# Designed miniproteins, single chains: the designs that were tried, part 82

Each design is a single chain, and the fold is of that chain. pLDDT is the mean over its residues in the fold that is shown.

## One batch from the design tools (miniprotein)

Design m2837
Fold by ESMFold2-Fast:
Structure m2837 (fold): chain A 116 residues (1-116)
Amino acid sequence: SLKERLEKAVREARENLLETLKEHSKGSSEKVKEQVKKIEEAKKEDPELVEAAITAVAAVRVGEAAGLSREEIIELADKFAGGLAAEAARELLEENDGNLPEMLLKAIEVIRKLKE
């Protein structure tokens, strides 16, 4: 079913997102390399926060590619990583340029603010 295919795509995207980032940093500007470094440092500091951020980005990217509604994408993020990922996905859906390192840094910032 479409739901099963979407759930599989989000799982695969989530597991491969950091690897995709490392590949995107090869031959990239110093700015992208610094962004990737900040994401890796955040993962060492709070791995659960970064997992929620990765899930939010994966849900947005997979959901937008599949033509899902805003509400369906937020529900996907919530299903995989709970309310923090859902709120990060909501903020990404307001404004994102498809830039993977920037989307992840934005998701991390949103979740940090929500953790008070």
Scores: mean pLDDT 80

Design m2838
Fold by ESMFold2-Fast:
Structure m2838 (fold): chain A 73 residues (1-73)
Amino acid sequence: SSELERLIEELRRAIKETEERIEEIEKEIEENKDAPEKELTKKEVIKKMLEIALSAERLVVERLEKKLREERE
């Protein structure tokens, strides 16, 4: 259905945004290696939380794409 295809597109956009945010934080950690350990630890925790969110988003998209394929068969 077009509704399911739209939802998949929106979630793929959310995945891309989460990936870009993770890359931004990784770059900030790399560029600021001399920053206080507590600040670096905080950024690592935020990165880990985003990686968990990304894994969940990817799992949802995979399941929706499988459902879309089953509807087309």
Scores: mean pLDDT 84

Design m2839
Fold by ESMFold2-Fast:
Structure m2839 (fold): chain A 66 residues (1-66)
Amino acid sequence: TDEALRRAVERARELAADPEVQSVEVEVLPDGSVRLTELLRDGTQRTTLYGPDGELVSESEAPAPP
Protein backbone atom coordinates (compact mmCIF):
# COMPACT_ATOMS: atom_id res chain seq x y z
CA THR A 1 0.00 0.00 0.00
CA ASP A 2 2.64 2.58 1.02
CA GLU A 3 4.75 1.98 -2.11
CA ALA A 4 1.69 2.06 -4.37
CA LEU A 5 0.53 5.30 -2.72
CA ARG A 6 4.03 6.79 -3.07
CA ARG A 7 4.10 6.02 -6.80
CA ALA A 8 0.58 7.38 -7.32
CA VAL A 9 1.33 10.61 -5.40
CA GLU A 10 4.59 11.16 -7.32
CA ARG A 11 2.77 10.59 -10.63
CA ALA A 12 -0.03 12.95 -9.51
CA ARG A 13 2.56 15.68 -8.84
CA GLU A 14 4.00 15.22 -12.35
CA LEU A 15 0.50 15.40 -13.85
CA ALA A 16 -0.40 18.51 -11.81
CA ALA A 17 2.36 20.34 -13.74
CA ASP A 18 0.79 19.34 -17.09
CA PRO A 19 -1.50 22.09 -18.50
CA GLU A 20 -3.61 19.43 -20.30
CA VAL A 21 -4.57 17.81 -16.97
CA GLN A 22 -7.71 19.28 -15.36
CA SER A 23 -7.79 17.13 -12.21
CA VAL A 24 -6.11 14.13 -10.58
CA GLU A 25 -7.65 11.80 -7.99
CA VAL A 26 -5.86 9.16 -5.91
CA GLU A 27 -7.88 6.33 -4.34
CA VAL A 28 -6.58 3.58 -2.03
CA LEU A 29 -8.48 0.33 -2.63
CA PRO A 30 -9.35 -2.31 0.04
CA ASP A 31 -6.79 -4.78 -1.38
CA GLY A 32 -3.95 -2.26 -0.90
CA SER A 33 -3.76 -1.22 -4.56
CA VAL A 34 -3.99 2.45 -5.57
CA ARG A 35 -6.03 3.89 -8.43
CA LEU A 36 -4.89 7.14 -10.06
CA THR A 37 -7.59 8.83 -12.14
CA GLU A 38 -6.80 11.88 -14.25
CA LEU A 39 -9.28 14.02 -16.16
CA LEU A 40 -7.80 15.75 -19.20
CA ARG A 41 -9.14 19.09 -20.44
CA ASP A 42 -10.28 17.47 -23.71
CA GLY A 43 -12.68 15.20 -21.77
CA THR A 44 -10.47 12.09 -21.69
CA GLN A 45 -10.26 10.12 -18.44
CA ARG A 46 -7.02 8.20 -17.86
CA THR A 47 -6.84 5.56 -15.12
CA THR A 48 -3.64 3.98 -13.77
CA LEU A 49 -3.72 1.09 -11.27
CA TYR A 50 -0.74 0.32 -9.02
CA GLY A 51 -0.56 -2.96 -7.11
CA PRO A 52 0.19 -3.05 -3.35
CA ASP A 53 3.97 -3.23 -3.96
CA GLY A 54 3.87 -0.29 -6.39
CA GLU A 55 3.88 -2.38 -9.57
CA LEU A 56 2.01 -1.02 -12.59
CA VAL A 57 -1.05 -3.27 -13.07
CA SER A 58 -2.98 -1.43 -15.77
CA GLU A 59 -3.40 1.81 -17.68
CA SER A 60 -6.55 2.74 -19.59
CA GLU A 61 -8.04 5.73 -21.38
CA ALA A 62 -11.73 6.36 -22.02
CA PRO A 63 -14.05 9.30 -22.66
CA ALA A 64 -15.14 10.86 -19.37
CA PRO A 65 -18.85 10.32 -18.58
CA PRO A 66 -21.05 13.14 -19.99
Scores: mean pLDDT 78

Design m2840
Fold by ESMFold2-Fast:
Structure m2840 (fold): chain A 65 residues (1-65)
Amino acid sequence: MEKDLELNRKSLENLIELYRASKDPEVRARYIASAKTIIDAVSKVDPKLGQELRAELEAALAEIE
């Protein structure tokens, strides 16, 4: 069920966790860029899911700082 949704959600979750664990601004920026790349790829197939993933990333970034 919803294999693509599970894979993309898990990938984004892992990138957010790596972002939280990293204190290096350059490394953090790379994780954000990777997360945005996943969101962009998803948005080409499913714009609604892309918006959900983007909102989740933005919420996580706001919660961190």
Scores: mean pLDDT 74

Design m2841
Fold by ESMFold2-Fast:
Structure m2841 (fold): chain A 70 residues (1-70)
Amino acid sequence: SLEEKARKSLKEIGDLMNEALQAFDAGKLDEARELIEKIREVLKNSPLSPEAKATFQALVDRLEAALDAA
């Protein structure tokens, strides 16, 4: 169902966000950037509302800005 696919996408995005933050904390900036790219692809292809996508997009953009400042 669309609801089950949305829940799976949310979990995947959450797991990838956590992995990206751990990579950033460990100084593995290239790995963190790769994880950000994966999050963007999941968001693009997910059956999430435009509002939910915009929220996660803003979080990912902030993390990428932090990586660029590091």
Scores: mean pLDDT 85

Design m2842
Fold by ESMFold2-Fast:
Structure m2842 (fold): chain A 74 residues (1-74)
Amino acid sequence: SSDAELLRKLGRELAEKIEKAAKEGASLEEIFKLVDEGMERLRELLPDMPEAELELYRQIALHEAKQIYEEYLK
C-alpha cells in the first residue's frame, strides 16, 4: 500500500540521518531529537494512524537509534 511505502521511505530517511549524526559524533540526546522530529513528521503525513501504532513505531525508532549510536561509540 502507499502508506507502507511512505513508512519505509520515512524509516530509511530517519535511519540515514541518525547514522550520519552518530558518525559525526552527535550525542544520544541529539540523536533522540532526530527520532522525535521523525515521529512528528509521521503524525502529520499519516494522521489516521492509531496512537498505539505510532507509539510502537516510536519505540522501534528509539531502539534502532540507540543501536546505531552504540556502533559509533569509541
Scores: mean pLDDT 84

Design m2843
Fold by ESMFold2-Fast:
Structure m2843 (fold): chain A 65 residues (1-65)
Amino acid sequence: SSMIEAAKERLKRIADLLGVESQIEASGTTITVTLYNVSEEQLKIFEDIAKLLEEETGIKIELKV
């Protein structure tokens, strides 16, 4: 799905911009984002963006730290 691909790319760009090492995987309609050495402030940004993307697209986003 182009929507899954766009969501993955957006999440990757955010991780790169914040300097956070990440692993992003998709399975069906679920995207799993694993974040390494993330601060509480950085995690809050990912949580807010994940929630927004879920509400806009119906894609489930799971964050792992």
Scores: mean pLDDT 84

Design m2844
Fold by ESMFold2-Fast:
Structure m2844 (fold): chain A 105 residues (1-105)
Amino acid sequence: DALRNAKGAAAPTDDPVTRALVEIGNLAVKFGDAVKNGDFEKAEKYYQEIKELITRHVRDPEKREELLKAIDEAFEKMKTASQDEIDTLVAELVRKAAEALREEA
């Protein structure tokens, strides 16, 4: 659980998967906030940073492509979504990224 890992006592930060999960979580929150504010330039920046982290840390090309496609679809949905729907899409994105990254651990 990405949220549980973020709430845990200070674990060694030398685990690349844990660092990537925390960074994706932080970027996903900033991305959702940018979309809610209509700041699509900032949203695009955070979106590209999330995709770069996934490309770097998810080594399985099939899982990487599936996750990147899911993120692309989520971003398109967010452009027309309500604030509550944006929060749900952000949470789903973080969950899928956490599942893919855990398979790399």
Scores: mean pLDDT 75

Design m2845
Fold by ESMFold2-Fast:
Structure m2845 (fold): chain A 95 residues (1-95)
Amino acid sequence: MPVLSDGEEAELLLEIYDTLSDEEKQKVGQMLLDAMTAPTPRQKYLELLELYNFLIEVARRRGDAESLAKAEQLYDTVVTRMRRDFPDVEVPPRL
């Protein structure tokens, strides 16, 4: 699967973030902080997958096909990196 660059990942995340409600923005902000302050690279990937699963759920609830596609691409990018760096790790299922 095509993997996003770090800059492309950040850009897609910001585009989705701008579509969120204030309550959803607060939750995403907390999840992003959890990922950025994670004690290990493995835990950082797990926190990012939880964040992107939340964005997928929000996009599906809204019927926002564009944000859904972006959130799925973010999820798949992190899964690809995680499987490369930690091949034996159990990856959470995509929502």
Scores: mean pLDDT 82

Design m2846
Fold by ESMFold2-Fast:
Structure m2846 (fold): chain A 61 residues (1-61)
Amino acid sequence: MKYLLVFPEEVAEDAEVKIGDTPGEVLAVKGRLVLAEPTAPVSKDAKAFVGDTEAEYWEEV
């Protein structure tokens, strides 16, 4: 499953994404937008992060 993540600040192209405790494979980055695919199933209540920065919004696409 692929997820679209929106961060409060611009994300680096080599950024590491986590959704809860699950690493996400970064497929694309465009400014504050990240398209990622988690390596394992994620909880709907999970929080998404790049480093210490929490995503403002994330959804399955």
Scores: mean pLDDT 80

Design m2847
Fold by ESMFold2-Fast:
Structure m2847 (fold): chain A 88 residues (1-88)
Amino acid sequence: AAEAAVAAKMAEFKAKLKAALEALPDDASKEEIANVIVSTGESFAQTLLDDPNFQAIAEALQAWFEKVVEVLRNTPEEELKEAILSLL
C-alpha cells in the first residue's frame, strides 16, 4: 500500500542523509549542516519525479522537514549535527 511505499522511501532518504551528516566534522557550522540537508533532499526529490506515490512521499518529507526546521532554529550549532541525527 502507499503507506508502506512512503515508509520505505523515507527510510532510504534518512539513510542517505545520515551518511552525509556523519561525513561532516563534529564542529560543522549550522550553514554546512543545513546545506547538506537541502542538497540531500533535492537529490532525493529528483529520484521521485516518476514515482506513483510522489505526492504521499512529498507530504511525508515536508512534515519531516518542518520538524528539522524547528530543530535548526532551537538547537545550538555545537549540538545541531547530533540533534538532526537523532531525527533519523
Scores: mean pLDDT 81

Design m2848
Fold by ESMFold2-Fast:
Structure m2848 (fold): chain A 73 residues (1-73)
Amino acid sequence: SDADRAARSYAGSARGEFVTELGLDEATAERLGRELGEAVARAIAENSDQAEAQRLSSEAGRRVLAEGRRAAR
């Protein structure tokens, strides 16, 4: 589905950034990426308004990035 494709894309990008930019280990990066992917999939699946789904996805991204930054220190 479109939600699953978007979730995998967001999760993969976040995982890569967490490893490359923040120096997180693969297990932590995978867990955080999965958390973001699940949040994005839920936002898309539960919202017929594309703008609201995009807003919630961006909010989830900011939250997970903040968690990654805390884990890196």
Scores: mean pLDDT 79

Design m2849
Fold by ESMFold2-Fast:
Structure m2849 (fold): chain A 65 residues (1-65)
Amino acid sequence: SIDEIAEKLAELTNADAESAKEQLSKKTQEVINLLEISAKHAEEEGAEETAKVLKEAVEYIKKSQ
């Protein structure tokens, strides 16, 4: 069940919270960087809607931190 998954994640997070936070922050920054590069490439290729979606995704991730 979803409750069992949530309890398991909380237990794992409590055991390795600092390492997990550092890895998540690092991976989040890698994702943001990739999305920004992809948005720039989309703009250069004239894919305006794709570039807009990628930029909005970056803003959403940054606000969620």
Scores: mean pLDDT 70

Design m2850
Fold by ESMFold2-Fast:
Structure m2850 (fold): chain A 100 residues (1-100)
Amino acid sequence: SPIDEIKKLYEEALKRIETASVEEALDLFREFAQKVFDIARKAGFSVETLKEIAKIAYEAFDKIGEKISQLTDPEEARKVIKELLEEFYKKVIEIMQKEL
């Protein structure tokens, strides 16, 4: 299912972030968000659902920028990126489940 595919990508992203730099972790988040959108689009989700996924992705990136600009420790920055990735993942699954 598209949900199982997204869950697998989320678990893979979390593992990769553990050894990533802050810049690499941000790239992994962006890659995950793009793949989520592509999976939802290919699975035939509505334009409304696709717009909501794009919106929560943009909001997550804005929130990351705001939070990490206040941090001097790369380890704390990675924790924030992981937390916001989990928040994004959970919101996407909830939105997709409502249409299924």
Scores: mean pLDDT 86

Design m2851
Fold by ESMFold2-Fast:
Structure m2851 (fold): chain A 119 residues (1-119)
Amino acid sequence: SEEARRLGREAVEAVRRGDLERATEKVRELRELVEKDSSTLGEAADGLTDVASELIRRVPEDVERSERLAEALREAVLTVLKQGNKDKSVTPKEASSISAAAINVVGLEVQVELERRRR
């Protein structure tokens, strides 16, 4: 559980410093962690929300790398949704975290598409 929080925090910090390749690596590691341990899904979903929320304001700064990170975030959200569907003990708090992650990642994907079309 500490590992999921650490990976999410490191991904957000990478986005803040403009290191989108490092952020993408951390999001992929977080996705792999959720596949191995479904108990991490709530904390992973919160991390994905934080990464998407941080990145959405920065998309115009690097559209190409933002698109790659958005793709990694989408794959991670799909993994979280798959694990949540298997987990009969998903709490209302975890369901809220998963929903927030899905909404934020879709919003990011829309912003990436709009910026890509402006170029």
Scores: mean pLDDT 86

Design m2852
Fold by ESMFold2-Fast:
Structure m2852 (fold): chain A 61 residues (1-61)
Amino acid sequence: MPGTPVFAGVLGRILEEAVLEDQSVQAVAQRRSGIPGASAEGALEVVVKERDPSLKIEEPV
């Protein structure tokens, strides 16, 4: 089966490198805000806890 030409690989590498640099900038910005991309749910949990403190902070009885 004919694969993609070498051009596709070269373009892919260039685009991936550009995307990685952009992601680094975004990651740094998020880390400075104190909210890393992976912990978006954590931020929501903090907000919810502030509105209604009693959520898994201590074992509920």
Scores: mean pLDDT 53

Design m2853
Fold by ESMFold2-Fast:
Structure m2853 (fold): chain A 91 residues (1-91)
Amino acid sequence: TIEEIFNKLLEEFEKEAKKLIKEALEKIKAEPEKKEKIIEELKKKLEELKKLVELYIENTVPEELKDEYLEKVKKLYEKLLKEFEEEAKKL
């Protein structure tokens, strides 16, 4: 079903985003002088990943489900970004 495909897409989005975040945090620990650049590059990658998921939803999901699914992606993105920013502040 579309819901099953979307749930897998959301799980893969979260998995990939968490991987990128972990790699960025490890890179900041190794090269603290590049912290600002690493944060900038990660935010760009997360935004690009989010846009790809949103594009998939716009092209494949029925009109009546688009707003719900786009909102779920937005909330997950905002949660992951906040978690990254909080962890980066500790470094």
Scores: mean pLDDT 86

Design m2854
Fold by ESMFold2-Fast:
Structure m2854 (fold): chain A 86 residues (1-86)
Amino acid sequence: SRKKEFEEVLEEFIEIVSEEYGLSREEIREQLERVREAMRRFREEALETGRPDEGYQLAASLTDESIEELLYNTMVEYIEEYKKKK
């Protein structure tokens, strides 16, 4: 399931970030929630301003599902880059 896949990637991401930066599991989860809130605010701002810029048009098209997909993809890319450099 998508939830299970997300949790598996999230666990690996937390383990790597915790080891590299000395952050707690709770601190990492709090930072991810701040990113979600920032993306939702950016969506609201983009919808309000109606800017023709590609970034703002993309932001205006964001859904809660697409935000989770972006977070998932970002964590996967981070994990893969970490594995290449270790």
Scores: mean pLDDT 79

Design m2855
Fold by ESMFold2-Fast:
Structure m2855 (fold): chain A 85 residues (1-85)
Amino acid sequence: SLEEIRRRLEELREEVRDNPLGRMAAEQAIEAIEHLERGDWLGAEISEGMLRMILGVAKIIGDERAVRAAEEALRLVDEAKELLG
């Protein structure tokens, strides 16, 4: 369910609260889900774009923990899109 996906993202945000890029990734994924819940697909695409940008930055600087968080966040956003599409 969308509520279950949101709970998993909130758990991810807490797990990475001490990692700024990881936290930003989780927060962008939560924003994407909130946009999807409102039927704002454009807002969701923008938040997902920001999340992909964060993943790219994390990979460039070698922040393995932020990379894993951003990849998990993207997976959860994709699951939410499939549930609502």
Scores: mean pLDDT 88

Design m2856
Fold by ESMFold2-Fast:
Order: C-alpha cells, then sequence, then structure tokens
Structure m2856 (fold): chain A 79 residues (1-79)
C-alpha cells in the first residue's frame, strides 16, 4: 500500500507544478469524494474497499501524470 501512496504523492507534487489552482481545487474535491465513497464501502466490505482504494490510487496517479483532471472526477463518479 505504501508504494502506491508514494506514487500518488509524487504524481500530486508534479501535477501541482503544472495545474492551475482551480484545477488543483477540482482534484482535491474529487479526491475527497473518492475517500468518502471508499469509507462507506469499507463499512460494508473492508476487503473490497481496500482493493478499490489501491485501484483508485493507481488511476488517480496516472490521471495526474497525464494532467487529466476530468479522469479524477470521472473516477469519483464511478465509485
Amino acid sequence: GEALSEELARAGEEAAKVLSEEEMERVRRAMGEIGEKLGEIYKEDEEKALELGEEAQRRVAAALRAGDVAAVEALAREL
């Protein structure tokens, strides 16, 4: 889990250098929604929430590296 968290942190730092403050606010809102939805799933199925959380971290890191804010927002809607 820690390797994915480090990858996400690095992707976020790089994104912050190239994305506008408005785009970073959109990312933060989408990330908050993802966290809330994963927390609700965790209450019913901890194992499923952990698997979805790892997939979400991978997808967000990839989207941030691509500068694709809409992909982060799409993931929040899918959950």
Scores: mean pLDDT 81

Design m2857
Fold by ESMFold2-Fast:
Structure m2857 (fold): chain A 68 residues (1-68)
Amino acid sequence: DPPSPLSDEELKKIAEEMVAKGAPLLKANHTKEQIEELLEKLKEELKTAEGLAKYTAELMIEALEKIL
């Protein structure tokens, strides 16, 4: 169990788990309008995001768009 920098594959897996848990909770706690506003913010953040943040934003956008 070395404290090596996370690989691209590991970052993607973490992002997938976060989105799988987070997206349903966002839908449960927010209106469609609020989710649409969040999607706009995520798309802007995606332009500058790297690593885990980039994968999380990409997957969250996809998950929220499927829910809308």
Scores: mean pLDDT 78

Design m2858
Fold by ESMFold2-Fast:
Structure m2858 (fold): chain A 93 residues (1-93)
Amino acid sequence: SSNLQRSLQLYNQGDDYLNQGNYQNAISLYQQAISLSPNDLPDAYRNLGAAYMRLNNYDDAVRYYQQSIRIDPNNRRAQIGLRGAQLRLQRQQ
């Protein structure tokens, strides 16, 4: 669909910012992508989790990794990310 095509463009732009270490711009673009296609981009949710991990925002990281797993339950990278985020969140308590 046109929404999926636009979401993929936004996702790819988000990846460019993530690779540059510009986590805030990456997050903004990934959030726009999932807004257009909430169930088609498990990797956008996983990369949101990873970006929030880099910002030490472990609550947000947990939420986005869980959404990635909801869409793709066998996503091992998202499962590993979720466990890492949960452990770091526990250490902040």
Scores: mean pLDDT 91

Design m2859
Fold by ESMFold2-Fast:
Structure m2859 (fold): chain A 72 residues (1-72)
Amino acid sequence: MERALELLMRGGVLQIDLAVKVLISEGEEKEEYQKKLDEVAEIEDELAAKIKAGTLTEEDVREAEERLREIE
């Protein structure tokens, strides 16, 4: 559980960073940062939903961490 909460916080910080990049970017760069922002939001929503449902597994945590690493 602790690791999942760490990922939620890390994803939250990443969303703020990406939102700033979307704000200051133009054209294709803006679109790429927006896609990353949307993906991070999806990962965070999925992770939070599984925590609330009590269905979170170690594999879910590993996959979320891997997906966030790919975006970073």
Scores: mean pLDDT 83

Design m2860
Fold by ESMFold2-Fast:
Parts: sequence; C-alpha cells; structure tokens
Structure m2860 (fold): chain A 77 residues (1-77)
Amino acid sequence: LTPEELERAVERVRQKLVDEGWPEEIADKAAQALRLILLEGKTPEEVAKSLGITVEEVQRLVDRAAPLFAEAVAELR
C-alpha cells in the first residue's frame, strides 16, 4: 500500500467506527493509533506514550480497528 492508500484506509476505519456508534473522539484515537503503527512503524508502547493512554487501551483500539482496516483495504482494491 502507498502512504496515500494507507491514509485513506485509516480514514475509512475512523468513519466505520463512528457508523457503528463509537464516539468520534475514540474513533479519532483509533485512527491515530493506526497511522502511528502503519505509517510510522511505531510500537504499541510508543503509541501509548504519544497519545497519553495505556498500552492496553492502544491494543483494544487496534484489535477492534484491524478487521475494519482489512475491509477498507479490500474496498480500495
């Protein structure tokens, strides 16, 4: 995936989370965590530090967002 395709997929994940009833602020954090991991290669520990949340919270956001990211990537292909 190009960085531009990754960014579009991440934005689609954010929208899918909002559509599922997640608060926009939580959806935004999930999208930001995906960007840091996928575009910048950050570890969950580095993402937790950057976002001011726990590693457990990063992992929960990523675990929920990962299937939606796979769907978004498939939609772009």
Scores: mean pLDDT 81

Design m2861
Fold by ESMFold2-Fast:
Structure m2861 (fold): chain A 67 residues (1-67)
Amino acid sequence: SLEEELKKKIENEAKKFADEIDAVTRQLIARDEARHGPLTPEEREKREKQLEVARKGIYEVRKKILS
């Protein structure tokens, strides 16, 4: 249906936006590690959890804006 098509388009757009922000953030972290040394395993795990929460939040907010 048209409604299902629009919902899918919104979800795909929101996902793409969240993925792009996550990718940029990871690139900044990688640059920081290249200059200042790698994160410890514990710091990396904490950072990964923070990035997952942020990505989900960005996805939900973007989906709401596009709806």
Scores: mean pLDDT 86

Design m2862
Fold by ESMFold2-Fast:
Structure m2862 (fold): chain A 96 residues (1-96)
Amino acid sequence: GSLDLLIEQLKYAITLVKNGDLEKALRIVESQLKIFEQALEDAKKKNSSKDTIDFLEKLIDLYKKAIDALKNGDGESAIKYIQEVIDLLEELKRKE
């Protein structure tokens, strides 16, 4: 599914961080953040459930924390936040 592709791209981003390719990892994480920011705007316009909005806001917050860590050269924190995003996407996939 679409979630599988996002999860695999994030796993690749972790590999890039471990190899010192922070800029390539940043591009992946930033591209996915834009997808979820658009999804949140659409959810709010469509009066989606509180659970959907809360989930998207939590997900976006973790993406922003990962981006901040990558921009600051903090690879360890970046991996932690990217892994937390992966865990949330895997949880969402199990609920579908």
Scores: mean pLDDT 90

Design m2863
Fold by ESMFold2-Fast:
Structure m2863 (fold): chain A 77 residues (1-77)
Amino acid sequence: SKLQQVNAIAVEAVREVYELDPADAENAALALETAIKKLLGTATPEEIAAGEAAYASLSPEAQAIVDRAIAEMEALF
C-alpha cells in the first residue's frame, strides 16, 4: 500500500539522520510525520507549525535527508 511505502521511506530517513547525528532524529521524525499528514490532508495548523520548527532545528545535512524523503513520498501520490 502507499501508506506502507510512505512509512518505509520515513523510517529509513530517520535511521539515516540518526546515523549522522542521533540528536537530530526526533526532530527529523516529527518533520516527516508532519509531511505525511500534509500529504494525507490531516495536518492541523499546530502540527504544521511544530513540524516546521522541528525541520528548522535540523542541520543542513539532516534537512537534505528529510527533503529527499519528502520528495520520494510525494512521487507516490
Scores: mean pLDDT 88

Design m2864
Fold by ESMFold2-Fast:
Structure m2864 (fold): chain A 62 residues (1-62)
Amino acid sequence: SMEEKQRIEAEADELLKQSEDFIRKYAAQHPDLTDEQVQEMLDRVRASVDSWKAAKLAELEK
């Protein structure tokens, strides 16, 4: 349903924000991390959240 889709999209958005905040905090605790490494972590999280979202949305279409 549209309501379930909206819930999944909102949950994915919240998860992404929380994960990005976590990585930012983690990077602050690890000054040896390069900007490139931090970007890689952010890209990985984005891909992970997108994958989770796609899987949940696909489940609704079954």
Scores: mean pLDDT 84

Design m2865
Fold by ESMFold2-Fast:
Structure m2865 (fold): chain A 61 residues (1-61)
Amino acid sequence: ELSKEQLQAEMRAAIELNEAPPEEHEALLARFREEMLKLGTPEEVVERIVARMRANLERTL
């Protein structure tokens, strides 16, 4: 289960990804990964969330 800060980071990243052009998506995902790791999120959890977000971007393509 994610902390409030981690959930806020995920929500913010999801909004940014949804509004950004495709060329910015990888940069936003990299920034999100860095932020989550700084918040103490385990690497495996961060990678799982990033993979899920990337799959959602693929679906809206």
Scores: mean pLDDT 77

Design m2866
Fold by ESMFold2-Fast:
Structure m2866 (fold): chain A 86 residues (1-86)
Amino acid sequence: MEELEKLAEETANELIKMIKEGKSVEELAKVIVDTALKALKLKGIKLNEKQRKELEKAAKEYAKYLVENKDKVEQTAKAREEALKK
């Protein structure tokens, strides 16, 4: 459980960094897919080819949403940085 929370936090930070760096939807989608597969592996879940393609499609749609809403993502990142201050 703690490993999944850590993975989610690290992935959120990586995606925010990639958005700030102007990475493409395709690059963001790849990180989302890789992270989802790692999380599923930790739960002992194996995807078939159809499920994997559905995951890839969902990841691309989510990546597009993140890029289109980058200003909101950056504001959220700044709020988290302020909250992590002593």
Scores: mean pLDDT 76

Design m2867
Fold by ESMFold2-Fast:
Parts: C-alpha cells; structure tokens; sequence
Structure m2867 (fold): chain A 117 residues (1-117)
C-alpha cells in the first residue's frame, strides 16, 4: 500500500505538470484531461492512505490534493471553461476525500469554487 500510494501520487504530480504544460501551449482540452487524470489518481491515493492509517501517507496525499487545487485555480485564470469542466467532474469527489483526510480547509476551498459555478 505505501509504495502503491506513492506511485499514485507520482502519477498525479506528472499529470499536474502535463496539465500546466498543455495550458501554457494553449491546449485547454489536454490540460482538462490531465487534471481529471490527476484527480482520479489522488482519489485512489486518499483511499489507500486512509486504509493504511499511516499519518505520513495521509499528509503526503493531503499536500498533493492542495497542489491539484492550486493548479485548478491557476487554470481558472487562463482557461476558465476547462477549469469549470474539471471542477464539476472531480470537485465533489476530491472535496469528500479532503474531508475524510481531515483537511477541512481544502474541502472548504473546493466548496467555495463549486458555489461560484
């Protein structure tokens, strides 16, 4: 579980980086797809971290979720429609994951974004 969780986090971070590169290249569709893939890996990583009860893994997943959200906010300024699509597709799942991880601040940030859509 520990190595599997870290592999999922590595894949999520890779997709976040690819989303930023795609957005900078003007490819909003690719940026959207990469952030969706990153979110799917983060939801799986959160589930594994919670099952493990390992506080270090929970912290690593929580920080990765925060990086994803920071990237979504960044994408909103550049490609608002792509960011909105990502938020509506993955926001509710990541909000629940953040709450289960005990990161109520991140969950509240996601809810505030959803309330503006």
Amino acid sequence: MSSETRQLLEKADEHIEQARAAADAGDSVAAQQHLIQAAEHLVQAAQLALQSGDPELIQEVTRALQRWLDTLEWLYERHPEAARTVLLAQGPLLQRAAEELGDYATASRIQAMLDRV
Scores: mean pLDDT 89

Design m2868
Fold by ESMFold2-Fast:
Structure m2868 (fold): chain A 82 residues (1-82)
Amino acid sequence: SPGEALREGKKLVEKGVKEVHLEFPTAEDIPAGGAFAVPLLKAGINIRATVRTEEVAEFFRNLEKSPINKGGKIEVEIVPEE
């Protein structure tokens, strides 16, 4: 859920994590992925997202450009599944 994802993101900030890797989030994971990423980006933590589709990649690229980002970077890699 987005609320649980937000809590997990906040826990990583408290642990002093500098980078987080998100593996294969789907379009249905977008609301939770956004909620998770928000506290990380506010803290300037970097995110690496390995995704299957361009639609999910574009979501993360747009999130990096949002005013919510306070110095964090989102690197997006598209790895298609065959």
Scores: mean pLDDT 78

Design m2869
Fold by ESMFold2-Fast:
Structure m2869 (fold): chain A 60 residues (1-60)
Amino acid sequence: MSEEELRERLLIHELGEEIYETVKSNLDKSEEEQIALIKELVPDLTDEQARGIVEELKSI
């Protein structure tokens, strides 16, 4: 793993509960707005990664 990938995974792990709450509290928002909120919590995420997180959490 690259140092950037390791840092990204660490941030996702530590913020996982906040990410989950953010998505679940904003299910009425557009996918783009949910992606923006997740990227505000984890600025180092790409749009593709943030979208994947939103889609996975919405399915749960």
Scores: mean pLDDT 69

Design m2870
Fold by ESMFold2-Fast:
Structure m2870 (fold): chain A 99 residues (1-99)
Amino acid sequence: MNKEDLELLEELVEKLIEDYKEKNDKETVEQLEKIVEEAKKSGNWELLVLLATLAAIRFEEDEELIDKLQELVEKVKKESLIKFYEIIGAEDQAELLKK
C-alpha cells in the first residue's frame, strides 16, 4: 500500500474511534484500539482497510472513496477478515469463514 492510502486509512480510523469515544461506548473503543494495535504489530494494513471502510460508510463519505475502499476490501485475505471478526466479538462470522 502506498503512503497516501495508508494515511487516508489512519485518518478515517481515528475519526471512527473519536466518534465512539464521544458516545461513551468504551467497549467499541477498546475493540477498535485492539484492531489498530494488531495492525501495527503485524503490519496487517488489511485490518485498517476494514475499519476505514466502516468509517467511510458511517460518515457518508464520497461515493468515489467508498467504492475505492470496497475494492480494497475484496482483496483482503480471509485470515485478516477472521481476525477482525474475532476482535469485534462477531464469533458466528469468524466461524463461518473458517469453514
Scores: mean pLDDT 76

Design m2871
Fold by ESMFold2-Fast:
Structure m2871 (fold): chain A 63 residues (1-63)
Amino acid sequence: LSALEKAALHDLVTEYGLSEEEAREIIEKMKDPSKAEEAKEELLKLGLSERQAESLINALLSE
């Protein structure tokens, strides 16, 4: 995992209460342009703002 992926995994597990496996699945969706909209919806359901979700997805897609 990149440094950004590790940070995202840590935050999703510790701040939003996901299992490590669930967090990894969302990160994989965020890295897939065809699934970015699905990942955004899942992040919004967890309580991230639209800007936070879009920023994270864009950062992961640029790696």
Scores: mean pLDDT 79

